# Designed miniproteins, single chains, continued (4), part 24

Each design is a single chain, and the fold is of that chain. pLDDT is the mean over its residues in the fold that is shown.

## One batch from the design tools (miniprotein)

Design m12806
Fold by ESMFold2-Fast:
Structure m12806 (fold): chain A 86 residues (1-86)
Amino acid sequence: SPLLEKMVSTLKKILKQLKEEKDMFVFEMTVGVLEVYLAVVLPELSPELQAKVREYMLQINEAMEKNDKEKVIEIVEQLIKDLEAA
């Protein structure tokens, strides 16, 4: 799907920024941009992919509440893998 290919490309760019960011405040802002992007794209996905993306969004929020930067990166990597498999 061209939509999924573009989504994967965008998420890989965001993932690179998250991995390279050393300042926690800027990391939080980048996660905010990620969450807005996912919310905007969500309605264009199949119901099955919407459910998976919502689950990943919840996991990202939980990891952010714990200031677990490494866990946020891991979750985004898993989301990308699921989208590549779809």
Scores: mean pLDDT 88

Design m12807
Fold by ESMFold2-Fast:
Structure m12807 (fold): chain A 63 residues (1-63)
Amino acid sequence: SAAELAALEAELRRMAANAVAAGLPEDQATKALDAGLAVARETSAEAGKRTFEDLAVRALARL
């Protein structure tokens, strides 16, 4: 639903801000956010959030 997507977008933006504060480059955080939102639109909010988490965690682990 539109409400679920809006809530997820707000949550992912907060998570992206936290990842940047933890040292993730802003461009990588934006890519993870965009990928998560794309997956959420095609599949589910849960899948979108998982996609964001996987990309952000992997990128942070490489720093």
Scores: mean pLDDT 82

Design m12808
Fold by ESMFold2-Fast:
Structure m12808 (fold): chain A 75 residues (1-75)
Amino acid sequence: DAEELLEDLISGKHKSWPNPPETILYRVRPGDTLESIAEKYLGSAEYAPLLAKLNKIEDPNKIEPGQILGIPKLK
């Protein structure tokens, strides 16, 4: 679950998020949403709030093309 993933990432398993080293750096494209990115890389749109929190995104509806997101690889 998204809460379990967030706890895993912030509870000292990593000092640089995310830890493990299988981090995907993704450049946002026109038409992308945090929900679609979460589905693609984390397997569910319900992880969109996790991505917003990990990347310090204030407004999840206003991600911009060219923005770089750090995405933990879970699969």
Scores: mean pLDDT 67

Design m12809
Fold by ESMFold2-Fast:
Structure m12809 (fold): chain A 88 residues (1-88)
Amino acid sequence: MTEEEKKLVEELIERIKKDPFAGIKEAIKLAKKYPVTLEIAIQALGILARQKGNKEALEYVKQAAKYYEEGKYDKAIEYAKKALEILE
């Protein structure tokens, strides 16, 4: 991970702490250029889905995580967006 990516990750984590939905949206937007931000969005969405008891959002988070592990970032972004839409 580059120094630029480390700083971006730290800034996104702080933003998610202050405003989870705004921070997650920014992380998903940045994921097209920096896939590491997608991992942060997926983790934050998983925490929110569990806190809200939203099973449908949690299933989309699991799909996003699976595609992220497979290097299929476009599909991972798609499922992360679906989880976010259900949680809002």
Scores: mean pLDDT 83

Design m12810
Fold by ESMFold2-Fast:
Parts: sequence; C-alpha cells; structure tokens
Structure m12810 (fold): chain A 62 residues (1-62)
Amino acid sequence: SAELVARAEELIEQWVARLSETYDPPTVASMRATLEELLKDAVALGQQQIERLIAALEAALG
C-alpha cells in the first residue's frame, strides 16, 4: 500500500541520516540507492515483503 511505502521511505531517510554520521557523501548516496532498490524489489514482491523491510529497518534503527 502507499502508506507502507511511505513508512519505508521515512525509515530509509532515518537510516541515511545515521549513515551520514559515519560515511562520506558518495558512500551514503550508494547506500541510499541500495536501500531504494530493496524497497523497489519489496514493492514488486508484495505487501508482506514491504512489511518485512519496515521491520528490519525499525530493528536496525532501535
């Protein structure tokens, strides 16, 4: 759903902010692209995979 995608995008932005504390801008951009591709793949696979990605990102953020 659009709401799950929006939540995943919000979590990706929070994760990118944390990565920006440790890594240089081109490395962060590469990591963002990887997270965005993971979301794109999850969207293609269906709602359960989007929910799994959200759970993984939330767990990683604490």
Scores: mean pLDDT 85

Design m12811
Fold by ESMFold2-Fast:
Structure m12811 (fold): chain A 59 residues (1-59)
Amino acid sequence: SMEIEEALLRLLTATNDAQARAAVDELRALGVSPEELRAFLEAAKVPEATIERVLALFD
């Protein structure tokens, strides 16, 4: 959905932890699982170290 794409863009353009957490919270509210988020980030060619840091925000 467009909402998921917009939340992903916010996550990818986040300049601080608060913005990244807000984007992750929005993705969670939209029903995105950690596994789905990993797949989106891998498709966007995000480095593994960044994926692990982002997924830690789901915990």
Scores: mean pLDDT 82

Design m12812
Fold by ESMFold2-Fast:
Structure m12812 (fold): chain A 61 residues (1-61)
Amino acid sequence: MVVAEGEAENGIKVVIEELEDGRYRVTVSLNGEVVYEAVFETFEEAERAAKEQVLRLLDEL
């Protein structure tokens, strides 16, 4: 189940999905291509990782 999603500038999109086992998958895409995917135990860890990846991509663009 998708529990959070957002769009940043330069075509960056973030999706946080709650998995069946209670973990959270973070997917970060750039112009429709997945550039980062990871699974975390808590939503707070997933949200932090998503923010860090967005900031990293913005620094590279």
Scores: mean pLDDT 78

Design m12813
Fold by ESMFold2-Fast:
Structure m12813 (fold): chain A 85 residues (1-85)
Amino acid sequence: HMASLLEQLRKALEEAQREAENRQRTVDAIKASYDEEIKKLKEEAEKTIRNSPSLEDRQKALENYKKKIEELKESYDRAVAAVTA
């Protein structure tokens, strides 16, 4: 019966939409976590650099935080890829 087939199609489309919405919520949560960690790193970097007694210590702190930012970007990219693949 045509009406039954159309109802099955509608249900399948609704389920696909819910799955897409669930994936988007997971991506949004990953982004929120990433934004929070970036904010935390900025605050920690500023405090560490301001409180560093020498130019050498300030440079070491800057390089350390640059590395942490790159690692965080890579982790974010992998997490998003895992949800969207």
Scores: mean pLDDT 85

Design m12814
Fold by ESMFold2-Fast:
Structure m12814 (fold): chain A 83 residues (1-83)
Amino acid sequence: MKPIFSKEESEANAATARALLEEAERLIERAEREGLTPEQARRILSLLVAAQVAISGIEDEEEAAELNRRARELLARLDELEA
């Protein structure tokens, strides 16, 4: 069964996930302009993993699905930069 979180805990997890995804997107946009370094790739991957952990704590299934989609899109952009 899905863990029951308070609305406040779910909202905090959503805010954390959004902040982590925004930082990952900022680093990807920079790498698209300046080139990707191994250190940047590691940092972006770390942010995306942390975002997925935060998303697992979101009670709203629709919001969690939207954030998971965003994380997947950012991961695909990272993969394109590594190719």
Scores: mean pLDDT 81

Design m12815
Fold by ESMFold2-Fast:
Structure m12815 (fold): chain A 67 residues (1-67)
Amino acid sequence: GKEHAEKAGKAIREGDFEGAIEHARKLAELGDGATAASAAWGVAQTPGASEEAKREAREVLEEARRA
């Protein structure tokens, strides 16, 4: 739970959007949909994120809504 949230936040700050998405997916798998959605939303809202990363972040948001 918390470890993946911290790693997702750090990854976003470092521009590692793939890592942030991976940790967001792990949060959704653990049933922490709210934190997973927050991490994925962070990637989707980052102007420097690629369109591919933003697309994957939107996919994780949908996964998080089911967690």
Scores: mean pLDDT 77

Design m12816
Fold by ESMFold2-Fast:
Structure m12816 (fold): chain A 76 residues (1-76)
Amino acid sequence: SDELNKELEAIVKRARELVHRLARLGKEQEAVDLQTKINELVSQALKAITNGDYEEARKLLKEAQELIDRAEEKAA
């Protein structure tokens, strides 16, 4: 789905910007942990999209969004 692909791209962009922000704040371990977890969720979501498992893809993208939201609180 074009919508799911756009959501995935937006998640990757948000995570990258947040990882850079966390690193600048001296939260290097949190930045590494966020990047690692997002990479895993994005990889799994992309595989789910490719296989037509759209429910699984949506679930994985939601988990990624929740992870980013929690990490943004730590960057404030």
Scores: mean pLDDT 86

Design m12817
Fold by ESMFold2-Fast:
Structure m12817 (fold): chain A 74 residues (1-74)
Amino acid sequence: SEEEELFNLLSELAARVADAAREAVAAGLSREEVRELAYRIVEEFIKKNNIKDEEFIELAYRVADMVVDTVLAA
């Protein structure tokens, strides 16, 4: 289903952002640098998967923000 495909894409994006954010924090990057890195990952993910849906793009950035906030709170 479309909902299942959407969930799978968001889950993949969330995992990539989480891994990158954890590595960046371990490397001593600032909160701002970790956030910027997450946004670049979202941009590249959208481009690679040919995503043109504005609602999905907005949701992807919101998911990235939540993941970064979770990693930074740990």
Scores: mean pLDDT 86

Design m12818
Fold by ESMFold2-Fast:
Structure m12818 (fold): chain A 82 residues (1-82)
Amino acid sequence: SEVEELAQKVLETAKDPLLIRAAQLILEAQKLLDQGASDLEIEIQLGMAYISRGVAKLVGADEKELELVDKAIDALLAQLAA
């Protein structure tokens, strides 16, 4: 999936530990979605990913690494809206 490809690219290329954590949380959210978990359980993982990404941005994370995380979040949100 697009979410898994984007999140995996973050895990392979990112140096920021907060963005690596965000990618892991996004993959957990995708796994929960695939398993038919509640929207609340998925949203909790995604919310934690947003917090991790937000802190990374505040401390000067690489813009290209942030863009990959943001694309992964957007792709997962598109699945939830469908």
Scores: mean pLDDT 87

Design m12819
Fold by ESMFold2-Fast:
Structure m12819 (fold): chain A 99 residues (1-99)
Amino acid sequence: SKLAESLQKVIETLEEQIKEIEDALKKNDWDAATLAVQRTVLALDSAAQSFEKNGDFETAEFLKKVRDEVRKNMTNPEKALKIMKETKKKLQQRYNKVK
């Protein structure tokens, strides 16, 4: 379904940024970790707009809340990482119900 495809795209983006933050933190590359968090904020905002445009206001509002929480932790990549991992779990659960 179109909803499942859209959810999968957001999940894949979160997986990529999670890996980038984890790799950056292992290397003590704080700037790279912070940049990956910033990219996540932009990706979540874009995804929220896409879901809203397709009439999924519930998913859009969820993504906007996560966007704001990740943005609040932009200079704390470890906390942003925890939020992103929790968000990925919730999106995977939603994906499994609509695929």
Scores: mean pLDDT 88

Design m12820
Fold by ESMFold2-Fast:
Parts: structure tokens; sequence; C-alpha cells
Structure m12820 (fold): chain A 122 residues (1-122)
């Protein structure tokens, strides 16, 4: 079971910004709770996995929780590395800094995150 500890107000704000941009990009309503944010992220991870790895088995609940934990850790690390620009996330695959306020950057980040984690879990 994943215990969510965003650690800082900036980490929670960055997560909320990312999830709101994801919801906007998908034409979905903004989540009203942390639980709804995680549900939206899990659904997006499953959809990205189907798109990127159509012939692979779907990730288990444990693998989805590991991916979510990795996302949260990467958000926290990025915020701590660049506290003056908390909306910038470092892509773990390319090392590029992506802007959480840009829906296309958020979608690219989540896609690369899923691809990176599937390669690590295989």
Amino acid sequence: MVVLRPGSEQTEEALRTLVNQLAKARGLPEPKSIEEMFELLREEFLELHRELFPDAPLPTEEQLNELLTFLLQNIQASVLANPDQPYLLQDPVTGEWLDLRNPSDVLAYLRNLVEFQVEQLS
C-alpha cells in the first residue's frame, strides 16, 4: 500500500498542477481530492501502457503503485532541485526540464515515465 507523503506544500502544488493539466488535456473535470488525483493518474498510466506496449500484460496494482511513488519522488526531487520554479519537472529519460503548466509537456512527461518504469520492471 502506497503511503502518500508529499513532504512539502510545493510538492503538493506541483502534483495538483500536473493532474489539473492532465485532466484538461483529456477533457475531464479537475479532481477534488488527493484520492481522485491518484485515480486519474492510475487510469492515465494504464491507458499509456496500452498505447505504448499493446502486446504486453497490463501493469499490476503493485506496479502502478510503484510508478505513482516514482512520480511523487521525481516531483519532490525536481522541486527541491529548482525551488524558484516549482512547475518545472526533470524528465527521468531525457534529463530535460518540462513545464507542468503546459498540457503537452505533462503528457510527454507521463509517457516517458511509463516507458522508463516498464523498462526498469522488465
Scores: mean pLDDT 76

Design m12821
Fold by ESMFold2-Fast:
Structure m12821 (fold): chain A 118 residues (1-118)
Amino acid sequence: MDLGGAAAVARVLKLLSKNPAVKITVDGNTVTITHSDDPILQALLDRVAELLATLPSVTVTRDGNTLTLTLSADAAELLALSDEELEELIKLLSPQQRAALEALLAALEAAIEELLAK
């Protein structure tokens, strides 16, 4: 069971949910992310899809402005985890996966701040 992969998904989803241009819907183990026609959001969600597709516990489907994730666990329970619990589980990722995740999270944080600035 890839708990590190599940934690990476939850970490990314929590950060994306801070952006009002991103809509996240949860149905059991399926997460649907819909975004506006923004090239920055498109590029970021392409990077999200690429990283999450490397995780064996995650199935990723990209269709236009929609990213669909199918997880091996209940998505609402993963999103309910504390930041401390997520950081502990992320330690189960390989060093390469953790480096890629940290780079993605930094890029997402910067882009969200830019998009929130009017």
Scores: mean pLDDT 75

Design m12822
Fold by ESMFold2-Fast:
Structure m12822 (fold): chain A 93 residues (1-93)
Amino acid sequence: MEERKELEERAEELIREAEELIKEAQELEKKAIEEGNKEALLKAIHAEAAAIGARLLARMALSSEVEEAKELLEKAEKALEKAREFLEEAKKI
């Protein structure tokens, strides 16, 4: 049974995606500050927070048992989708 290996690979992929979103959110925060756009700044901050949360949940999954890891990864994916939504909203402003 290679279920543990599949969970580890999924967690590592989610961590990578979360780190990319954190960097993108930080770039949008910098741009929003330079432009004085408070609405875009708040959306970018929310995106960064959600992505950081996703990364933490995925990291926790790496040290958890199989059933707990599955639940943590599902929560991480939901947090990552929320981060993407906030980033898209920030880009529209």
Scores: mean pLDDT 86

Design m12823
Fold by ESMFold2-Fast:
Structure m12823 (fold): chain A 80 residues (1-80)
Amino acid sequence: MSMSRQLAEEAREELRRAEEALERGDLGAALKHLSRAMQLINELKKLGDYESAEELEKRANELAERLRKALIERAKQKAA
């Protein structure tokens, strides 16, 4: 119980750091933190905490889509 809660809290912290990096325009840092959050979410699934994992995975997917759009926009600005 405490271990799955700790992993969920770490995943939320990594998602927060990814959001902060994205806001700063540091897309590389955003991707690294998002990847770490996804690893922690997979560990939650392995421990059977599917409810926390599903909630966090939805947030991670939303952040991944925001990051993808930011990467595409940056690439367009470099190509123009």
Scores: mean pLDDT 83

Design m12824
Fold by ESMFold2-Fast:
Structure m12824 (fold): chain A 62 residues (1-62)
Amino acid sequence: GEEEKKKLLEKLKEYAKELGRKIAEEMGGTYEVEEVDENTLKVTVTVGDKKTVYTFELKLPP
């Protein structure tokens, strides 16, 4: 339902931010979180010259 999706998006945002922060901190790098839209999050973790991107996308079912 709509409420379930809203809670899932909220949990996803927290998870993405924490994951990026933890990876960056452990590897001595930096992280950045970008909300492409309300249903899409992009987390970029940069460690030296290595860059890893995590994309989380949730779409409404038909």
Scores: mean pLDDT 74

Design m12825
Fold by ESMFold2-Fast:
Structure m12825 (fold): chain A 83 residues (1-83)
Amino acid sequence: SQQTRQQVVKAMKDCVAANPTPAAAVACVQGELAKLFGCSSKGSDFFPCLRSKLANDPALATYVEQQLQALAAGKPFADLVFD
């Protein structure tokens, strides 16, 4: 839903703004999305759980995975699709 997309984008933007390092920003995003969707923020369970919770919006799940990979690589956050 549009509300879910806005909540996800806001969590990612807030985490990037508050955290100066890629690792801290990624950990923040995983933690906030884990709270939002009731998933574990750690290990290999995070993305399978996120995809399950976003089964009705697979484009959003793909976007989150791509942005987390980009953030981990030290690339700037891109909010072009959902902001």
Scores: mean pLDDT 75

Design m12826
Fold by ESMFold2-Fast:
Structure m12826 (fold): chain A 100 residues (1-100)
Amino acid sequence: SETQELLEEVVDKTRRALEALELAAERGDEETAKQIVRDAAELLKETIEKLKKLNADKDIIEEVERARKRLEEALKLSPEQQVEVMKEVLAELEEVLKKV
């Protein structure tokens, strides 16, 4: 389905964001880490808008909205803590993908 394809793309992009974030955290690059988290939150915001246009199930949309809010809250955390939040968000998105 189009919803499945969109969520597969989002999971893949989030996994790549996590890899980049882990490297930024290892380097102590707080500004790059923050930008990666900000870009990931924006990706999820755009994903929510696309899911709504596809008339995706409300529970799927609500799960992605929770993940986006977690990333926005992570902007105030350390890079190491941002990595842990991104890992949790990736796991949550992978679980959402299993429901479609």
Scores: mean pLDDT 91

Design m12827
Fold by ESMFold2-Fast:
Structure m12827 (fold): chain A 55 residues (1-55)
Amino acid sequence: MPFDEERLQAVIERARRALAAGDRALALNLLGTAKKEYPDRIPEEELELLAELRA
């Protein structure tokens, strides 16, 4: 993967692990940061997850 996509994927994996552990605040913070840093590269399923966490 390009370096930027590899970094984005690492953040997404970390956010999903946080959710699996019940840490919604950490997951929301990680996904929110990823959306701000990589707005045109974040996958749609992660955007949906971020919206769900904000609900």
Scores: mean pLDDT 76

Design m12828
Fold by ESMFold2-Fast:
Structure m12828 (fold): chain A 75 residues (1-75)
Amino acid sequence: SLDEKIDELYKKAMEEIKKAVSLPDLQEAANKIVEIFKKVSDELDAMGVPKEKRDEFLKKLNEEAQKLFDEKRAA
């Protein structure tokens, strides 16, 4: 189903974000996160995901990415 594909995409995106934030350089980590968000947004659009679900997905992903990046900046 579409919901299963969305869940799989979210899991993959989170794994990629965690790898990106593990990079030693803050700028490289930030740049990689931006690339991941662009790719994920494009994939959601290609899948025909409704705007409401896209916005919810991206908001949730952004909140988690921001939390991880802030933790990295504090370290």
Scores: mean pLDDT 84

Design m12829
Fold by ESMFold2-Fast:
Structure m12829 (fold): chain A 74 residues (1-74)
Amino acid sequence: TREKIIEILEKYGVPRSKAEEIVREAERTGVLVIPAELIPRDKRAALASELAKLPAVQSVNVDGEGNIIVELKE
């Protein structure tokens, strides 16, 4: 759910306003992109793992720059 994703992002240090922008874009594109700059390096693996457990998530990838790319199910 939208709110569950926002809550997880806030838990990992993403400001609510940025989490809401990320989720809004993901509702348009089906892809949730979390910029590396918003997530402390030591928390990225834990965030990716927590997002991967959501029923609405198809796949989670971390790119070479540390951005987290989440593909959502329809």
Scores: mean pLDDT 81

Design m12830
Fold by ESMFold2-Fast:
Structure m12830 (fold): chain A 110 residues (1-110)
Amino acid sequence: SFKLSPEVQRQVSLVVGLELRAIGYELEGDWEGAAESYERLGEALRRLAEALERDGADPRLVELVREASELYFELSRKLREGDREGAAELRKQALEKLRQANELSIKQKE
């Protein structure tokens, strides 16, 4: 039975909190606050990937989380440039990477 380490659990909680904070800023029209929150989310996903790799997670899972991290850094840059449509497209791509990562994590629980 695969059990997530306390470090992985902490990084997952930070990721969720930062995403909710970014959405809150976007709803208020605070695009600078949203961009900063997405940059922090990218950093948290990078740390999550490192923690998963230390825990011996599937390398494919680790790579998908790293790819999502890079997409959130790109999304933050697009928001700072005023490209909201480009940012929305990058968010869709990041969420698809995280969906694929979640499917792999479920399959490893056998």
Scores: mean pLDDT 83

Design m12831
Fold by ESMFold2-Fast:
Structure m12831 (fold): chain A 64 residues (1-64)
Amino acid sequence: SFDELRQRLGELVKEGLDVIKDKVKLKEFNDIVQRFNDHLVAGDLEGAEKEIEKLQELLDESKK
């Protein structure tokens, strides 16, 4: 559901602000968040879910 995706995005955004220090990765992070929003307003649940997966992958890479 959109509510579950919004809650998950909120958690990932909080982690991202603490973990991602590289300017290029921060740009990519912001682009993913923007795309998530675009999918959400378009009613594209699958697209929104894919952006969440990309965001999680970026965070996992940034923790190393």
Scores: mean pLDDT 80

Design m12832
Fold by ESMFold2-Fast:
Structure m12832 (fold): chain A 89 residues (1-89)
Amino acid sequence: NENLKKAFELLDKAYEALLEGDEEKAIELIKEAAKYAIKAIEEGADPLEITNFVFRLLALSVEAELLGMEKAAETAREQALEVAKAAEE
């Protein structure tokens, strides 16, 4: 699924932004990644791959929290919940 591949690539970029200290960019990338993941769900993406994406968002939330980026951590948790809800429709 091309949309899911794009979603994971955007989370990789979000992690890079966190390491660079750019919380605003990380938040934008996290939100964009979640939008692509939801498109992938609508296209019938593998539930296991979607589950892996949700866990990647939760991991990113912990990483952001450890870096002191509470807003990015909160955004990653919120987007993980939204993707999980979309998958359980």
Scores: mean pLDDT 88

Design m12833
Fold by ESMFold2-Fast:
Structure m12833 (fold): chain A 59 residues (1-59)
Amino acid sequence: DSEKIKKLKDMADKFREAAKGAREASDRIKGRDGDLARQRADQFDAKAKEYEAEAKKLE
């Protein structure tokens, strides 16, 4: 379980970084591409929360 928890936390961290990058992109890009970048950031944040919750369930 400890190794699974570590992998899930690592995945959550990766999705948090991806969300940050997508939000930075949405701030600089206008129009439809900016909207898509924001949607991707929201999806990455949601995935990070899922992995965090999964790791917590294994504790």
Scores: mean pLDDT 81

Design m12834
Fold by ESMFold2-Fast:
Structure m12834 (fold): chain A 73 residues (1-73)
Amino acid sequence: SLQPETEEQIREALEELRRMAEKGEKTSSTNVSAEEVIRQIREGAERVLEEARRGGPATEEQVEMARTVLRLL
């Protein structure tokens, strides 16, 4: 199971990104809109789950993290 601390960190990070997206803000590190970052996170998580479903090299922790991200988005 994903550690509770990790899930809380993911939740808080996603909540911050949602607030930034509502205000139309960009992330300083990538010069990309917060909405676009959220989209990329969702697509990345979906890709991890699809790879795991097909018997790819994704670890159990990566799968649990991807599921947690998609559940919290």
Scores: mean pLDDT 76

Design m12835
Fold by ESMFold2-Fast:
Structure m12835 (fold): chain A 95 residues (1-95)
Amino acid sequence: ATYKGTITVHGKTYDVTLDLKSSVKDGDVLTGRIAKGSGSTTLYNEYGGEAGTLTFTPADDALAGDVTATVKGDEVELTLTTDDGEVSTGVLKKV
């Protein structure tokens, strides 16, 4: 399933796309790490299996940190904690 939305980090707004595998269920918590200079990360469910790919557009050197995605039916709640300590949240909607 594909989800889309936006997130704002350091005053810059990113378009976000999340492509989830069909094994992901409502209530699953997915985690990943955005590498510095990257616009994407692989997400893993709480049981350690690969769950999907999260992509940020544009990619930016300031975009690095830990990401958590919580699946809630037709929505996904994102939390990004940057390496400099900013906490940003967003909501993605199923497309």
Scores: mean pLDDT 83

Design m12836
Fold by ESMFold2-Fast:
Order: C-alpha cells, then structure tokens, then sequence
Structure m12836 (fold): chain A 94 residues (1-94)
C-alpha cells in the first residue's frame, strides 16, 4: 500500500540516526552499569533501554512482514527521540 511504502521510505531515511542513537544509548548504559549506581535518572535510562531493546528484538526475532518490522524500529527511534527531548528540556531548566 501507499502507507507501507511511506513507512519503508521513512525507515531508510532515518536508519543512520537510529543506529547512531542506539550506539550512544548502549555506551551510556555500559557506563552506568560500570559505575554501579542507580539514581532516578539512571532508572529512566534503563527503562528506555529496555523498551527500545524489546522493540528491536521483536522486529528481528519474529516472523513478521517487513513493514511491521519497520514500524517496530520506527517506534524504537520515536522512544529514543522522546527521551532525548525530555533530557534536553531538563538541562535547560537546571
């Protein structure tokens, strides 16, 4: 469908940023685990990492149509973008 084509095109356009954000999330999570600390901010990062990881796992571990896999990956990107915006807003208020 036209909607399916738009989803595929959106994912291909956003894929480089998605990969970059996932790598940054992984690095931040590894640093927190190494520090052995769990502040409220650390818990929020862990929650985002779990949600994003679950969506990525569902996209790759399920026998889903390609368009459905792309929807899951775009949802993962959306959650990462929302987390970054929320973090930036908090930093501006500090």
Amino acid sequence: SEEDKKIEEEYEKKKPEFIKKVRELEARLRALVAAGRRSPEDLELEEVALEVGKLIDEAYNQDLPEVEKRKLLLEALRKLEEYEKKKEEREKLA
Scores: mean pLDDT 80

Design m12837
Fold by ESMFold2-Fast:
Structure m12837 (fold): chain A 79 residues (1-79)
Amino acid sequence: SLESLREILDAEAREWAARLPGLLREAQEKNGGALSVSELNALSGLTLIANARIEQLDETTVRFRNGITGESVTVKVKH
């Protein structure tokens, strides 16, 4: 049913929200301490699924916040 599907999607969103800080840190580390614009765009797509928010974006800094726990991760962006 649609209700059962929503419960599965909500559970997956919570799982991804819990994993998102680790994924962001790993991606930043693999890329020498900063994400590329293309990597940031790909990860931004995941925030829609992971119930996360992009709260702050400046020239070189993006903050992702977990919409459930309020935990945040700050990552650097390279151009």
Scores: mean pLDDT 65

Design m12838
Fold by ESMFold2-Fast:
Structure m12838 (fold): chain A 59 residues (1-59)
Amino acid sequence: SAADGIAAIEQAIARQEAALEELARLMIANGEDPAEVEAARQALLEDVRAQAAAQLAQL
């Protein structure tokens, strides 16, 4: 159903966001610049959200 499809996409987005947050924490812990890491993380999150919006539009 559309509701099941929406729930699956939302769960996938949540998992990707959590994975990117964990990666950012590891990169900062390894000496990467926090501002640079956050900028890269935001760019990836924007791409993830755009991809999700495109998938939702097809349901």
Scores: mean pLDDT 85

Design m12839
Fold by ESMFold2-Fast:
Structure m12839 (fold): chain A 68 residues (1-68)
Amino acid sequence: MKKLTVRDLSGNEVTVEVTDTDTVADVLEKAGFSPDAPALHEETGEKLSPDTLVGELPENAVLLVQPP
């Protein structure tokens, strides 16, 4: 399992435990955000598709999401 942090533009942060087969959409949903929310990999600034696999992200990656 990997731990990923989901952060929004308001400064809220949620850390979730996920598997390599989970998608970015699954990570957002587990963190209490909309699975369709626009997400960036904060470390690289790369825009993430909802279907991007957690296995493609490093451990302790931070996902920056926009509030609805």
Scores: mean pLDDT 78

Design m12840
Fold by ESMFold2-Fast:
Structure m12840 (fold): chain A 87 residues (1-87)
Amino acid sequence: AEAELLALLAEMLEAALAGDRARAEALARELAALATAQLAAENPELSAAELEAVEQQTLERLLALADAALADPEAARARLAATRELL
């Protein structure tokens, strides 16, 4: 499960660095949805509204990370390498 999230994060960063913004956004949405689904499975006490808020916040952070990758490609490549080490 965590390995799947890290793999999607790595693919999103690779897409962002390649200039494929549409693919990076699609992968960010998939990652946010998967992370929220895992959170829901592990925390059944969370309401639908709380899960929606977490998914939206996660998506916003992932899109900001993709934008940051274009602004600082060296830092983004270092982050990608660190993410791949966890896989």
Scores: mean pLDDT 80

Design m12841
Fold by ESMFold2-Fast:
Order: structure tokens, then sequence, then C-alpha cells
Structure m12841 (fold): chain A 73 residues (1-73)
């Protein structure tokens, strides 16, 4: 099971710290040209960070997700 799927499971279990760590790891392993995949991963990381009370970092990741979505064909 890849880190993104494990992160989604951790998020569903309420373990937002583990979810954020797994999403961050998944992003680092993702190709820079996989813009849709990066958008999904940054969106989930943004959600996990908001749950942890880190609204500033959550907003940054949300903005990155939106930027990648704007660049999808």
Amino acid sequence: MDDFQRGVQAYRDGDYGTAARLFDRSIRRTSPVAKFTLAQQYWMLSRARRRLGDDVTAQRYGDLSQQYLQEVL
C-alpha cells in the first residue's frame, strides 16, 4: 500500500499527525509533472494540517493544490 493510501487511512482514523507525515512523504516521491496527483496530495495535506491547528501551513498547501489544478489539461 502506497504512502498516500496509508495517509488517507490515518486521516480517517483521526490520526492527523501520521496522515500529514505520510502525505508529505508521498509528495516527495511524486514526479513534478504529475500535476493532478500533486494537487490531490497537497489538498489532503492541507486538510490534515487544518485538523492539527496549523492554518498558515494548511493555506499554503491549499494554494499549491489550487495552482496545480489550474495547470491540468
Scores: mean pLDDT 83

